# Designs tried in a protein design run: designed miniproteins, single chains, continued (4). Part 33

Each design is a single chain, and the fold is of that chain. pLDDT is the mean over its residues in the fold that is shown.

## One batch from the design tools (miniprotein)

Design m13119
Fold by ESMFold2-Fast:
Structure m13119 (fold): chain A 79 residues (1-79)
Amino acid sequence: MAQQIVEETKKATEWIVEQLKEGRLSPEQALAGLDDLEEISKKRLSTVPDQQQKDQALQQVKEIINKAKEEVKKIGKEQ
């Protein structure tokens, strides 16, 4: 289900940002992780048979990833 992939992507981005805040990842490592997550999520969504659900989920994934990247960049600037 497309929404499951979106929810899993959101949880994974939250985990990456949390690891960065705890000092377990560098901003560079966090950004690389988010890029990998975007590629994985797009690949998973490519198999969704409903085009409308796929398109909506792809947009949501892009928004989630972009927001997480902005947060990572903000944290990196404060260090």
Scores: mean pLDDT 83

Design m13120
Fold by ESMFold2-Fast:
Structure m13120 (fold): chain A 85 residues (1-85)
Amino acid sequence: GAVEAIEKEFLEKAKKLAEELGLSEEQTQSIIDIVKKALDAVVDLVEGKDKEYTIPLDPSLSEEQKKAVKELIKEAADKVEEALK
């Protein structure tokens, strides 16, 4: 479905972002897990399941890296919301 296509797109973008930021394998996996969890939470919110949207970022990430990850998640959330309208 459209949501699954968006999840696949943003998991790939998360991997590319991690490479561009020079992240460790553990930090990369953390970002992938966070993106997936955030997308699942946004889908539940849009479907009226009252799940809170949370971003449990790895504390070892710099503020610049955290900002980049949050912006990626926001773009993914916006696309999911648009697809479900």
Scores: mean pLDDT 71

Design m13121
Fold by ESMFold2-Fast:
Structure m13121 (fold): chain A 71 residues (1-71)
Amino acid sequence: EEERRRQLGRDIVVQMALGWLETLGRHDDVAALRAALAQPPENQASFDALLERVMDEIAREIERWLRESRA
């Protein structure tokens, strides 16, 4: 149950990251993340590092958008 929930949460985060990367026009990062998803789970550390980098980029973009949207 917990392991399944953990995997589901990761899948949701990955899908959110892919959607945001496409919105930002970062096609190379979309391709890299999709390639990492096709690799066996043995390479978890590399995948986690890539996902963390992507999420950080997305967070910065959202912050810029929010700042620009304020009057």
Scores: mean pLDDT 68

Design m13122
Fold by ESMFold2-Fast:
Structure m13122 (fold): chain A 66 residues (1-66)
Amino acid sequence: NLTFLQKLAAQVKSTPENITRFLQHHDYDVATLPQQVAAKNALAVNLAKVLDLPVDTLQQIALESL
């Protein structure tokens, strides 16, 4: 989902291309990631920690992108 990657990249002051490579390198399925993050499960909590974001901020980006 390009909208999710663009919003996430802006939030962490990166590019969608760099965020996509980072997520793929860490074995995240980029195609399903917005739905998984919107569910606010353990995957969302761990990703928020890795990106140094509040999990609520990450969930909001996902919800705005669906």
Scores: mean pLDDT 82

Design m13123
Fold by ESMFold2-Fast:
Structure m13123 (fold): chain A 85 residues (1-85)
Amino acid sequence: SEIEEIREEVREKGTELVKAGKLEEAWELRVEAERRILKIYEKEGAEPLEIEMMRARVELLESNRDPAAVVAEAQARAEELRAEA
């Protein structure tokens, strides 16, 4: 399966990057792999709920890449909600 090949590639390359101390590159590789897998699920016509769950996973991985950016985005959303009230 193309998905299995992607997962194995990420496991091998990701492990090498982590061993080399390249944690940001290892994270980016994982995020990109999940995006590639999501596109395959969309193309193959997976169930809408499964696609949404995969999309949420990619977004969560992206948001956890930079904790400062995640905090800033959450604060901006909280301010929008307060302005609505």
Scores: mean pLDDT 71

Design m13124
Fold by ESMFold2-Fast:
Structure m13124 (fold): chain A 65 residues (1-65)
Amino acid sequence: SDREAALAAGQRLADKLAELAKSYGLTVLGASAEVVDDETVRLTLETSEGRFEGEVPASRLISTL
């Protein structure tokens, strides 16, 4: 359940980042989240200008729900 919660929160954050990027004039091709391990979630934003990645602690991501 913690892994599912972290993945859901990560995907929601990725979607928010995609909408934010669009509001600043970027063309967004994709936004995704994946659980790297029990402590880490990777967010990926794909745009016409390139691919951007960031890793966030799962515990911090869950606590921002």
Scores: mean pLDDT 78

Design m13125
Fold by ESMFold2-Fast:
Structure m13125 (fold): chain A 69 residues (1-69)
Amino acid sequence: MTPQQKAEETYQKAIDAEKAGNYKEAGLYYARVVFEYPDSPYHEEAKKKAIEAFKKAGYTEVADNIEAS
């Protein structure tokens, strides 16, 4: 599996978690796309979604750290 395929799979897991209302899990998967796969086409959108998901989950400090990265 290439880094691009891993990024796509991880991004899809984040979307599935978000649809289920599990914002903490969604935020963790979006953050993995941002930090493990920074060159992926999902990087910019995953960063925005990770910040939003962690804020919705009540982890504002984590969201602020991702925004600052």
Scores: mean pLDDT 82

Design m13126
Fold by ESMFold2-Fast:
Structure m13126 (fold): chain A 67 residues (1-67)
Amino acid sequence: MDQERRDQALRLLDIVGRNSLSNSHLSSVGETIRERRDQLEREGASAEEAEQAAGDGLVLRTNAYMS
């Protein structure tokens, strides 16, 4: 899995995640992950790799906010 694909997932998580955090509902988080998986699959990543990258993105974002 390329670093660029993970970076792409992080950027899109950042964009859609801001809307999710502004909304009281966490359903937007699931939508973000699904959209990320679909986009990475179009870029040639497997579904598992796309979900892994999206999950890694969320972990990195959470760690940065808690620092």
Scores: mean pLDDT 56

Design m13127
Fold by ESMFold2-Fast:
Structure m13127 (fold): chain A 67 residues (1-67)
Amino acid sequence: MLLTEEQRRKIVTTISEKFQPLSEQEIEDLVEASKDWSFEEIVETIEKLLGKEAAELAREVYKELTA
């Protein structure tokens, strides 16, 4: 399932705040780059770059957004 732009922005922003501070431009660049990615592809990419704790946070944010 593909995420909306707002859902991707929320995930990237939340991960940035807790793991790796990103500029507003870097956040927008990542939101655009991930537009064709499934949620699982986004989570796998986060896990590879930032580790399992960041990937689990992304899953928690997604559950809250889809509840």
Scores: mean pLDDT 78

Design m13128
Fold by ESMFold2-Fast:
Structure m13128 (fold): chain A 88 residues (1-88)
Amino acid sequence: DEEKAAEADEAIAAGDWEKAAAIAREALEELYKKLKEKYGEEAAELYRKAAEAELQALLAEKAGDLETAAALREKAREYFKKALEAAA
């Protein structure tokens, strides 16, 4: 997990956004499994959607699509709020 985070940081520093995104998605899948066991499937799925939307926003921003990035970040915030409600 920490090792994968370091590998993602190295990929970002090298400008390899495709590799960084792939590593982030692997880390998210591992986190999803843990959250599902701890908080239930609904909360885990909503958190996964929030994190995926934030990742897509980062990729859109890197591509110069600031409008899409802003919209995806708002969507991520909405999913995150729903995840917190489902986990309560």
Scores: mean pLDDT 78

Design m13129
Fold by ESMFold2-Fast:
Structure m13129 (fold): chain A 64 residues (1-64)
Amino acid sequence: ADEVVAEAKALLDEAIANGMTREEFLKVASRVVELVVADPNVTPEQVREIRAALAEGFAAVDAK
């Protein structure tokens, strides 16, 4: 769970830092969702953290 959450957040942070296009970010977001749903031990709090990171990423991409 913790490793999956850390990987998901790292992928999102890297995508934002690298100035990815919306299309590239959607691919990263899809991977993040897949990682989270594959691990049933992810807590609701961790899901909320990932959702917040996803929302921040989409907001950053959409601001372009």
Scores: mean pLDDT 76

Design m13130
Fold by ESMFold2-Fast:
Structure m13130 (fold): chain A 64 residues (1-64)
Amino acid sequence: GAKAEAGARGGAAAGGADGKLSGPERAQVHGEIAGRKSAEGAGGDEADKEEAARLAGQLSYQVS
């Protein structure tokens, strides 16, 4: 159902990247990736990182 999908989709760790990994590798990196994604979704350095990335991208585009 659509409402159930909304809840599942709300998980920041529920990315296609994690799903792409099929095998023992998924079990290994899943814990690490989940930790990183969780921190990003928790709002640690998400805004600052995106802002810095945007500035770097724009600056690189102008310099280049």
Scores: mean pLDDT 51

Design m13131
Fold by ESMFold2-Fast:
Structure m13131 (fold): chain A 84 residues (1-84)
Amino acid sequence: AEEEIERLWKELRELAEEILELAKQLPDVTRATGVQLRVIGIVLDAELVLKTETDPEKIIKALREAIEELREIKKEVEEELKKS
């Protein structure tokens, strides 16, 4: 459970870093900032779960849901960059 949580947290952080880097390439600064704030919010919410939740199954579920949200944002940003 602990190793799985550490793996998922690392995956989440790496995915967030990738999206933040992609967001820098967006031509509209307001849109870029909006993406960055969404990503930061998801990471902070996941970190709060890690610090406050004691049930490993709930932590794993929250991290997986956060990773899925980040994957959706990454897809949106990649699609937007292809059209620019």
Scores: mean pLDDT 87

Design m13132
Fold by ESMFold2-Fast:
Structure m13132 (fold): chain A 70 residues (1-70)
Amino acid sequence: LSSTFTEEEKEKAIKTFRDARENMTLEEIVKRLQEAVRNKDLATALGYSLAIAHKVNGLKEEDAIKFIKS
């Protein structure tokens, strides 16, 4: 999945992850993730999914970014 993303989509996922991590509650991120999936916006969905992993499982920002860029 990540290997099929363009550089523009990867940047969008990173931006979404950072914005969600810094400015959103877990409940808001889940709602936004559902909307992104419904709209077939996979880059945004990836960003929100990693933000959930950051808040719930302590995934480091650097590891999330590395995952998106892979």
Scores: mean pLDDT 83

Design m13133
Fold by ESMFold2-Fast:
Structure m13133 (fold): chain A 79 residues (1-79)
Amino acid sequence: HMEEVAKEVEEKAERYQKLADELQKLSDIYRNLADIAEKMGNKELAEKLRKISDEYTKLAEEYQKMADNARKAAEELKK
């Protein structure tokens, strides 16, 4: 029973990890797009894209913490 619950929590941790990784990749993409917008002379678009990049980085950090917490909880449930 508890091993089944631990398995579900591990799968949740894996989903949070995938989300964190994807959000970090999106952050990198938007940072690169901001650099391109700046080179093209669109300073306003560059500023908006940098803010989006920063928000994705913050979300990635939050999901990474959730993944780490879920993995720890799953390990404790297996004891």
Scores: mean pLDDT 86

Design m13134
Fold by ESMFold2-Fast:
Structure m13134 (fold): chain A 62 residues (1-62)
Amino acid sequence: MSVVDPSISSEVVLALVEAEIRASDLPEEKKQELIAEARRMAAEGASNTEIARAVKERIEEL
C-alpha cells in the first residue's frame, strides 16, 4: 500500500496481537493474561507499538 490508512487503529493491532498470542505455545492461562494485559494497555492509551512490543517481550520471556 502506498498510503498509510488511518483505519489502522489500536483495535486492529490488538486483534493481530491476540492472534499471535493464541498461536504461541504458551499455557492457556498465560495467553489469557497477555490478552488481558494488551487490552488494558490499549484502554489506558498505550500506542500500537508499545502494545506489540510488550506482548512480544512477554512471549520471549516465557
Scores: mean pLDDT 72

Design m13135
Fold by ESMFold2-Fast:
Structure m13135 (fold): chain A 64 residues (1-64)
Amino acid sequence: LAAQTEAQIRALAQQVLDGADRDAAVERVRDLLNEFAASLGAPPNTREEAREVLEEEIARLRAE
């Protein structure tokens, strides 16, 4: 992923840790991933794939 997209996903994960709605965050992650995919001519990501990406970032932040 592009560094800017990764930074935005990390910010969304932090917002969830601060009490933001998880489902809303998953939708935002999906939009970011799909914008990146479209720039590469790749198929869009599913909601489940976006949730996995978000949960991986949340787990990373918690492990720090």
Scores: mean pLDDT 80

Design m13136
Fold by ESMFold2-Fast:
Structure m13136 (fold): chain A 55 residues (1-55)
Amino acid sequence: SALEAEADELFRKAEVAREGATLSSPASSEQLLALADEFERKGRELRAEAEALRA
């Protein structure tokens, strides 16, 4: 579904941000980890929404 595809894209963006954090300064790393957490939160919300539509 479109919701599942969007969630998968958000999880990919979160992974890229986490990888970037390992290569960054402490301040930039903190910002990238916060961004990754936000992408993962949104991805989980979309997956939950898609699951609710199937239940």
Scores: mean pLDDT 84

Design m13137
Fold by ESMFold2-Fast:
Structure m13137 (fold): chain A 64 residues (1-64)
Amino acid sequence: MEKTLDELIEEAIARTPPDVDPSEYEFPEPVKLKETGKEVHTVLEAMGAYGEVLARKIEELRKA
């Protein structure tokens, strides 16, 4: 399933048991991030991939 980072975070929060941090929730199937095209199993992996895209965008904004 393809999702944005925000959608992934919301889904993780909804599906995570009360005793587990949503960032530690492992999706049963990898979710493809719309922003990066990378398949991720956890919110932490998604945040890492998205962070790389943000860093690149910041460099472009400073160049422009």
Scores: mean pLDDT 73

Design m13138
Fold by ESMFold2-Fast:
Structure m13138 (fold): chain A 64 residues (1-64)
Amino acid sequence: SSLYDQLKALVDKNKGKMSPEQLKEAQDLLEQLRLLIKRKAPVSKIVGTVLRIIGIIEQAKLES
């Protein structure tokens, strides 16, 4: 989906600032997001997963 593609691109743009652990967690959350969207999960679960991905990126930027 467009939301998944946008977040994947955001992770890819910031992967150089991320630890291996942060990158793995972000990639695992992107896969979870893809499945939630495919299964038409509640918006609250989709939003929660999006916010967790953004949080990892923001934390990586602060630590870089």
Scores: mean pLDDT 86

Design m13139
Fold by ESMFold2-Fast:
Structure m13139 (fold): chain A 89 residues (1-89)
Amino acid sequence: SLADLAQAQFDQIKKAVEENKSQEDLLALIDQVTQQLLEALDAAGLSMEVKGLVLRQFDKIRDAVEENKSQEELLKLIDEQQKQILAAL
């Protein structure tokens, strides 16, 4: 399901944050999982509103990584964005 895909993508990002992956690796992973989820949403025929939400939530995570937010702050942000996306799917 789309929810299962989204859950797996967020779990992958959280694991990378917990493993202290580099900023470069985290940004590359975020870009990859964002593209995969958007392609799945498009294939499922979901609205532009849901796609826009997904893009905005991943952009917030990307910005926080670029700002070198702490591991604790990144994990809290990712949890918040995950809840919003899962509620929309």
Scores: mean pLDDT 85

Design m13140
Fold by ESMFold2-Fast:
Structure m13140 (fold): chain A 89 residues (1-89)
Amino acid sequence: MLPKAMQEESAKAYPKMLAAKTPADRVAIGYEAGIEAGRKAGVSDEDLELLRQADDKTVASIASSSPDEASALEGIVVGPLLNAAIAHL
């Protein structure tokens, strides 16, 4: 169930990520897609809240990073999401 939810949420997130102008915004969109996929797969609300808190801290760190560091961190987070979305194009 989770792989199907990840594919669905990645496809929905893809246009939003293409419209986003900063690495931090793209990472935030990717993390939201992951949280929604987890919710659909039956992950507990308590675990999703812990993940969301960690995600928010990571996004804030990326927003404060140098452009090169932020771009590298974006690639690590959104690379798998983009690969999943592209497989459906």
Scores: mean pLDDT 74

Design m13141
Fold by ESMFold2-Fast:
Structure m13141 (fold): chain A 96 residues (1-96)
Amino acid sequence: AEEFEKKARDYLKEGKFGEASIYLAQAGREYYNKGDYKKAAELFEKAADILENKVGNYPSAADFYEFAAEAYKKSGDIEKANELQKRAETLKKKFE
């Protein structure tokens, strides 16, 4: 997990936002598999934000907002989960 976070940070410093989002997502998956749902949610949310606001990859951003919402639900942060689920739905509507 920490190695992928370091790679993500290095890619962010280089302005390589697509690569950074991949490594943030990989770190999130490792934390999720270890049961650290809060950390997983934060990493998926950060990946989604970068995909939406730096890359413009709205399908991938919507997917990672949904992953973050599910992880927030498992961590007990229901309000944050509902917020990100609505964000994902808003992005999906832009592809109609």
Scores: mean pLDDT 85

Design m13142
Fold by ESMFold2-Fast:
Structure m13142 (fold): chain A 82 residues (1-82)
Amino acid sequence: EELKKKADEYHKLGEKYFAEGNYEQAADWYRKAGLYYMESGDYKKAAEAFYNAHLAYRKAGDVEKAEESLRLAIKAYKKYQK
């Protein structure tokens, strides 16, 4: 499915930038991955991606985006629980 492939690509970009210490870019890619996973119905991977965005935004010092990403991770995880 096209959305899931895009989400997987964006998640890998998040991992790459996180490993390089570019936490703001890593977080942006993780957040995009989470949104595409949500649209594809992969709520478990969406929750993981949003949680990774939360951690990356925290390392970047972006408190507001970190809190928003955590909220999205919780929302995705609640959809996954069943």
Scores: mean pLDDT 88

Design m13143
Fold by ESMFold2-Fast:
Structure m13143 (fold): chain A 103 residues (1-103)
Amino acid sequence: STYDKLVEKIDEVIKLIDEAIKLTKNPEVKTLLQRAKSLLELARQNLSQNHDLESALAQLQDAADLLQQAISLAQTEEEKAAVQKVLTAVQSVIDEIKSAIKS
């Protein structure tokens, strides 16, 4: 189903954010990444349990905002690259949910 495909993609994004959290030594960036991860987990639940595309979209957009803040606070190129990879993956899922809503 569309929901199963989106859940699989969010699971991949959660793996990427876990890698970014492990790499991050900046406490402020780490806190933003942990908050973004919680929003990804809520989006996953809304897709898997509630089939709620609109709530999942809102949560992913909030996660993207937190990730942009994390990039602005990141002090090393390695941290910036890791967070940017997560943000790019989140943006991809946002685009797919927007397409699914229009269908």
Scores: mean pLDDT 91

Design m13144
Fold by ESMFold2-Fast:
Structure m13144 (fold): chain A 64 residues (1-64)
Amino acid sequence: TELQRRLEEAAKGKETVSREELREALAGSGLDVDTVVAALDRDGDGVLSREELSVVLEGLSDRP
């Protein structure tokens, strides 16, 4: 999906992705960045690890 591609680009070559980078990657997708961060950011620091993003990418790949 378009979202999967954007998230892969945002995480490319990085250990973590900031909320600002996620906002840019999700721009035009209609998704609320705060909702995505709240679902994945278990530490509550506003930064997503590559592992957390991998879970989202798998979920997007499994969509019919």
Scores: mean pLDDT 66

Design m13145
Fold by ESMFold2-Fast:
Structure m13145 (fold): chain A 64 residues (1-64)
Amino acid sequence: SSDMYRQYSGTWGRYHTAVVNRDRGGFRGQLDNMRGLARTFNPDVRQTVMQDIDTMDRQASQEF
């Protein structure tokens, strides 16, 4: 729903801020929040979104 997507967008913004600020705990927590929200999406969208989150986690981990 639009509410779930709004929450996801807000969480992505907080993730981005944490990465810019080199806040390892913060970006990890926001990635976990995004995974939680993604689990509520329909199966087709969920698979793609979860894969994107895994890519973001891998890239952010390499930066730290």
Scores: mean pLDDT 76

Design m13146
Fold by ESMFold2-Fast:
Structure m13146 (fold): chain A 97 residues (1-97)
Amino acid sequence: KVYAYAVADVKTGEIVGEGTAKTREEAVRKAAEAAGVAVEDLKTIGTVVTEVGTAVIYRSEKADLVAAIVEPKEGVSVEEALAEARRLAREAARRLR
């Protein structure tokens, strides 16, 4: 399986980074790099279970960014996992405004 991540700016809702990783730890690290912060600056703010998979939502108050890391269910495509990560990151950004 492949993890998908997306990072959104809280104020604009724009995706500032996205991609895939082989592990959750690698996905969090890549999300932190895209956000321009240390991994320790990403704080878990929630977990969401959807039809696509399980997502963990992280926030950096320092950068005013949010990241969604999606662990897709078996049979879910990479494209679907990335679309879900983008959707959840944008929704989290909108709720924090």
Scores: mean pLDDT 84

Design m13147
Fold by ESMFold2-Fast:
Structure m13147 (fold): chain A 88 residues (1-88)
Amino acid sequence: MVSEEELDREVKIALALIMASVTALSKDPESARRAVDRLVQMAEEAAKNGDTEVAEEIVRGLESAAKRAHDSVQDIVREAMERARKAL
């Protein structure tokens, strides 16, 4: 049976991947910035708590988003990816 802690971890990873995908498709710099800032916060919190696997998944999500990002938000996503990597 999946524990509450395991479920929370899986949900955090899933949300991070969804948010990264949405950010990659966003053409609005403000919406993109809010989404990536939240992902960076999640990565920093995960790394601080020793959840390196969660932090690494968030970084991978941001890397995927950076490759697919629209020109108007690519720099925002790339900067967030670098910030998340520094948390590791």
Scores: mean pLDDT 75

Design m13148
Fold by ESMFold2-Fast:
Formats: C-alpha cells, structure tokens, sequence
Structure m13148 (fold): chain A 97 residues (1-97)
C-alpha cells in the first residue's frame, strides 16, 4: 500500500509540473486502486518510471503494454487504464525530447 501511494504521488507530482494537474490526480487514484486489486501494478509502474529515467524506450513500451493488460485483468475501467497510460506516456515524451 505505502509503495503504491508513493509511486502514484510521484507520477501525480511529475504530471502537475508538466502542466497536467487533473490528469495527474486521476492517474494517481487509478494507480492506487489498481495496486489494491493487484500489487504487481505498483512494481510495473516503478519499472516504467525507471525505464523513462534511463531513456530506455523499448523497455517503456514493453512495460506499458504489461501494465495495460494487468489493469484490464484487475477489472479497471477503460477510462482509468487510458488515464494511467496517457499520463505515463506524457512523462516519457518529456524525458525523451
């Protein structure tokens, strides 16, 4: 739980600093809810953030696909899945440009 909250807060903070505060809040809530359903969600999000920091585009894409599937299996809504994947994609684009 605390791990998922810290990771979700980090994503929210980065999205807010990038100019997307509403997306950041929605992404944070969706990550926390998904991690409550499946703790592997927090681990994959952390791996995505690490891959973004290391500028490893192939690993980012691979882990984003794994996260999307895991969230669907956990019963998350398409809107929540889209918010998380869109938020993480915005962070990846900012680091790569």
Amino acid sequence: MERAEKIAEEVEKKLKEAGFPELGEKTKRAIIEAAERDPRVAEIVEEILKAIKEKNEEEVQKKMEELGELMREAGMSDEDIEAVLTGLSHLAIKELE
Scores: mean pLDDT 83

Design m13149
Fold by ESMFold2-Fast:
Structure m13149 (fold): chain A 95 residues (1-95)
Amino acid sequence: SLEEEFEELYKRYHELKAEVDALLATADLPADVKARVQKLVLEAEIKYGMALILYAVSKLIGNDEELLQKAIELLKEAIRLLEEALAILRAAQAA
């Protein structure tokens, strides 16, 4: 179901966010790399917040499928941005 898909993506977002935050807090990064990662994290947080609003509205109006689908799309975009941030952090640690 769309609700189960949203819940799985919600868990994935939090797992990725925790990993990115931990690496960002402990890594000795060049200022430009840190700024780029922070920008991706901020964009992910904005999309995540939008996804939560659409999910909440969908629930309030009786499980609107279109709003749930849009929430899922925003959450997928947030996850993609965190995966990009994580890739940058891992590459910087390898260099």
Scores: mean pLDDT 88

Design m13150
Fold by ESMFold2-Fast:
Structure m13150 (fold): chain A 89 residues (1-89)
Amino acid sequence: SEVEEELSALQKFYNQLKKLVELAKDPNATEEELQEAVKELEKIVEEIKKNQSEDVVNFVLDELKELQKLPHLPESVKQRIAELIKKIS
């Protein structure tokens, strides 16, 4: 169903978002691990933009904007998120 597809896409998005936030707070996380987590988030978000409704895309945009406000994210990650926001807006 459409609702099940939307929930599945959002669950995948939130799981990857949580992983990225946890990696950003981990002092043992490498820049390579952070960049791979961002790459996976980009893939998920691009799939959502292609396949989901405008309402779902707007929820994802709001979450990405909140992610950018986190003080523990490296500048390189914040820049990639800003580019992603611009791309899907």
Scores: mean pLDDT 82

Design m13151
Fold by ESMFold2-Fast:
Structure m13151 (fold): chain A 105 residues (1-105)
Amino acid sequence: DYLKKAIEYLKKAEEMIEATKDEKKAKEKYEEAKKIIEEEASEEIKKKYEELMKKAKSDKEKALAGAQGLVALAAEYLKKYAEEKGIESLNEEEFLELIEKLKKE
């Protein structure tokens, strides 16, 4: 289910952002994000993620790169969900409301 994957990866992105408060937690979380992105993301998202990782000088910056990659992956799954449901497009406001509602399950 594309919707369930989108929610999961948005939640993980929030965890990456919270982990930036602590270097040890940041390291654990960016390694998790890297695995997900390398296995599931499109080549375009992987390329952007690799560029961010090359510029990152700390585990906190790597965790932020992971968060950005997971948000992009979640958006990709939301697009697939919308296509499956026959939704031509959501406006920006509807999309943000949907994300907020979905985070609550």
Scores: mean pLDDT 76

Design m13152
Fold by ESMFold2-Fast:
Structure m13152 (fold): chain A 83 residues (1-83)
Amino acid sequence: KVIQAAKDKLQALLADAQAMLAATPADQQKLRAYLQQLIKEIQENLKKLPSLSEEEAQRVLVFAESSLGLAQMFLWVERRVRE
């Protein structure tokens, strides 16, 4: 059941990453590239999730959350400077 919770959370993080990419200005090429790479990694981890142990699934989730949090902070700073 831990694996199902991790899958649901990763799918939510994937949706958040895709939404952030859509909201990122076209001139922010570095942030867009980072988000595209993160989306790809989350998609690959979702495919591998049924083959992972519960511990590995939790590590993947923590990594994805941390990576998305960093991108969100960077986008927040960009928007705050503009507003």
Scores: mean pLDDT 77

Design m13153
Fold by ESMFold2-Fast:
Structure m13153 (fold): chain A 85 residues (1-85)
Amino acid sequence: MREELEERARELFVRGARHAGLSEEEIERALEEGVERLVGLALKAAEDLEGAREQAEAVLPSLSPFEQELIRELLRLAEEIARAR
């Protein structure tokens, strides 16, 4: 499970970073920390999935459409973690 979570978090981080205009070198330098943070967020969200959804709903209207998609994908990752238990 951890390797699968890290791969999905990596995909999510790279997609967000490229959209934010980071260079490939900047993405590579931030990748390990970024993946670890996203995995940590997904694991935390999986502990209180309803609360995580409520927080996301509160923030989504203030975000760009692309950022909204990233948040939804992070929630899907958290849902998969919760289901795998």
Scores: mean pLDDT 77

Design m13154
Fold by ESMFold2-Fast:
Formats: structure tokens, C-alpha cells, sequence
Structure m13154 (fold): chain A 102 residues (1-102)
């Protein structure tokens, strides 16, 4: 399936964040990258990945890269977007986030 320009930008930002996390040996950040990717793919599968949501996710990932946010800070910002745009995915997001912190 062809990716939109917005979806391509998000995947590039996530790839850069993943590469930084690997270089810094930040296992918690790698788990947050996987969580964001999973949420995006599930939203896309349900037809909920609007260009606005994808652009906002990209902006949050780019801000995390620019300001070197912790995994927890990024997860909290992504939680706010999921609560606003994807309320049906909140329970799955919270369950996965809790499992990462166990």
C-alpha cells in the first residue's frame, strides 16, 4: 500500500528516533518508538490516521529528537494525542505502556 507524504514523514522521523535510541542504548525509547509505530498502524488499519493526526505525531517525534526528550516525556505527549484523536485506542495504548514499564 502506498504511503502518503505525511505518513512517509512520520516513518522517517520514527526511523531517526530509533537510530538515536540505538546509538544511546536507550531501550525504553526503542519501546516507545515501537508503541508509536503500533498505534499509527492500528489507526491506519481502522481508517483513523487522518493527515492532521499524522502531522501532529510527526511534530511530537521531531520535537523529541530536537530537545532530546526522555522516553517517558515522549510517551506522555503521545498519550495526549491518542486521548484527543484516538480515544478507542487508549486502553490498548495504556496496557502496552504499562507492560513496557513492568
Amino acid sequence: MALTPEEQALLRALTRLQEQAVAEKDAEMLQVVALIGGVFLEARRRGLATPELVRRLTAVVEEALANKWSADELAERVRALVEEHLPELVPAFEARLAAMRA
Scores: mean pLDDT 83

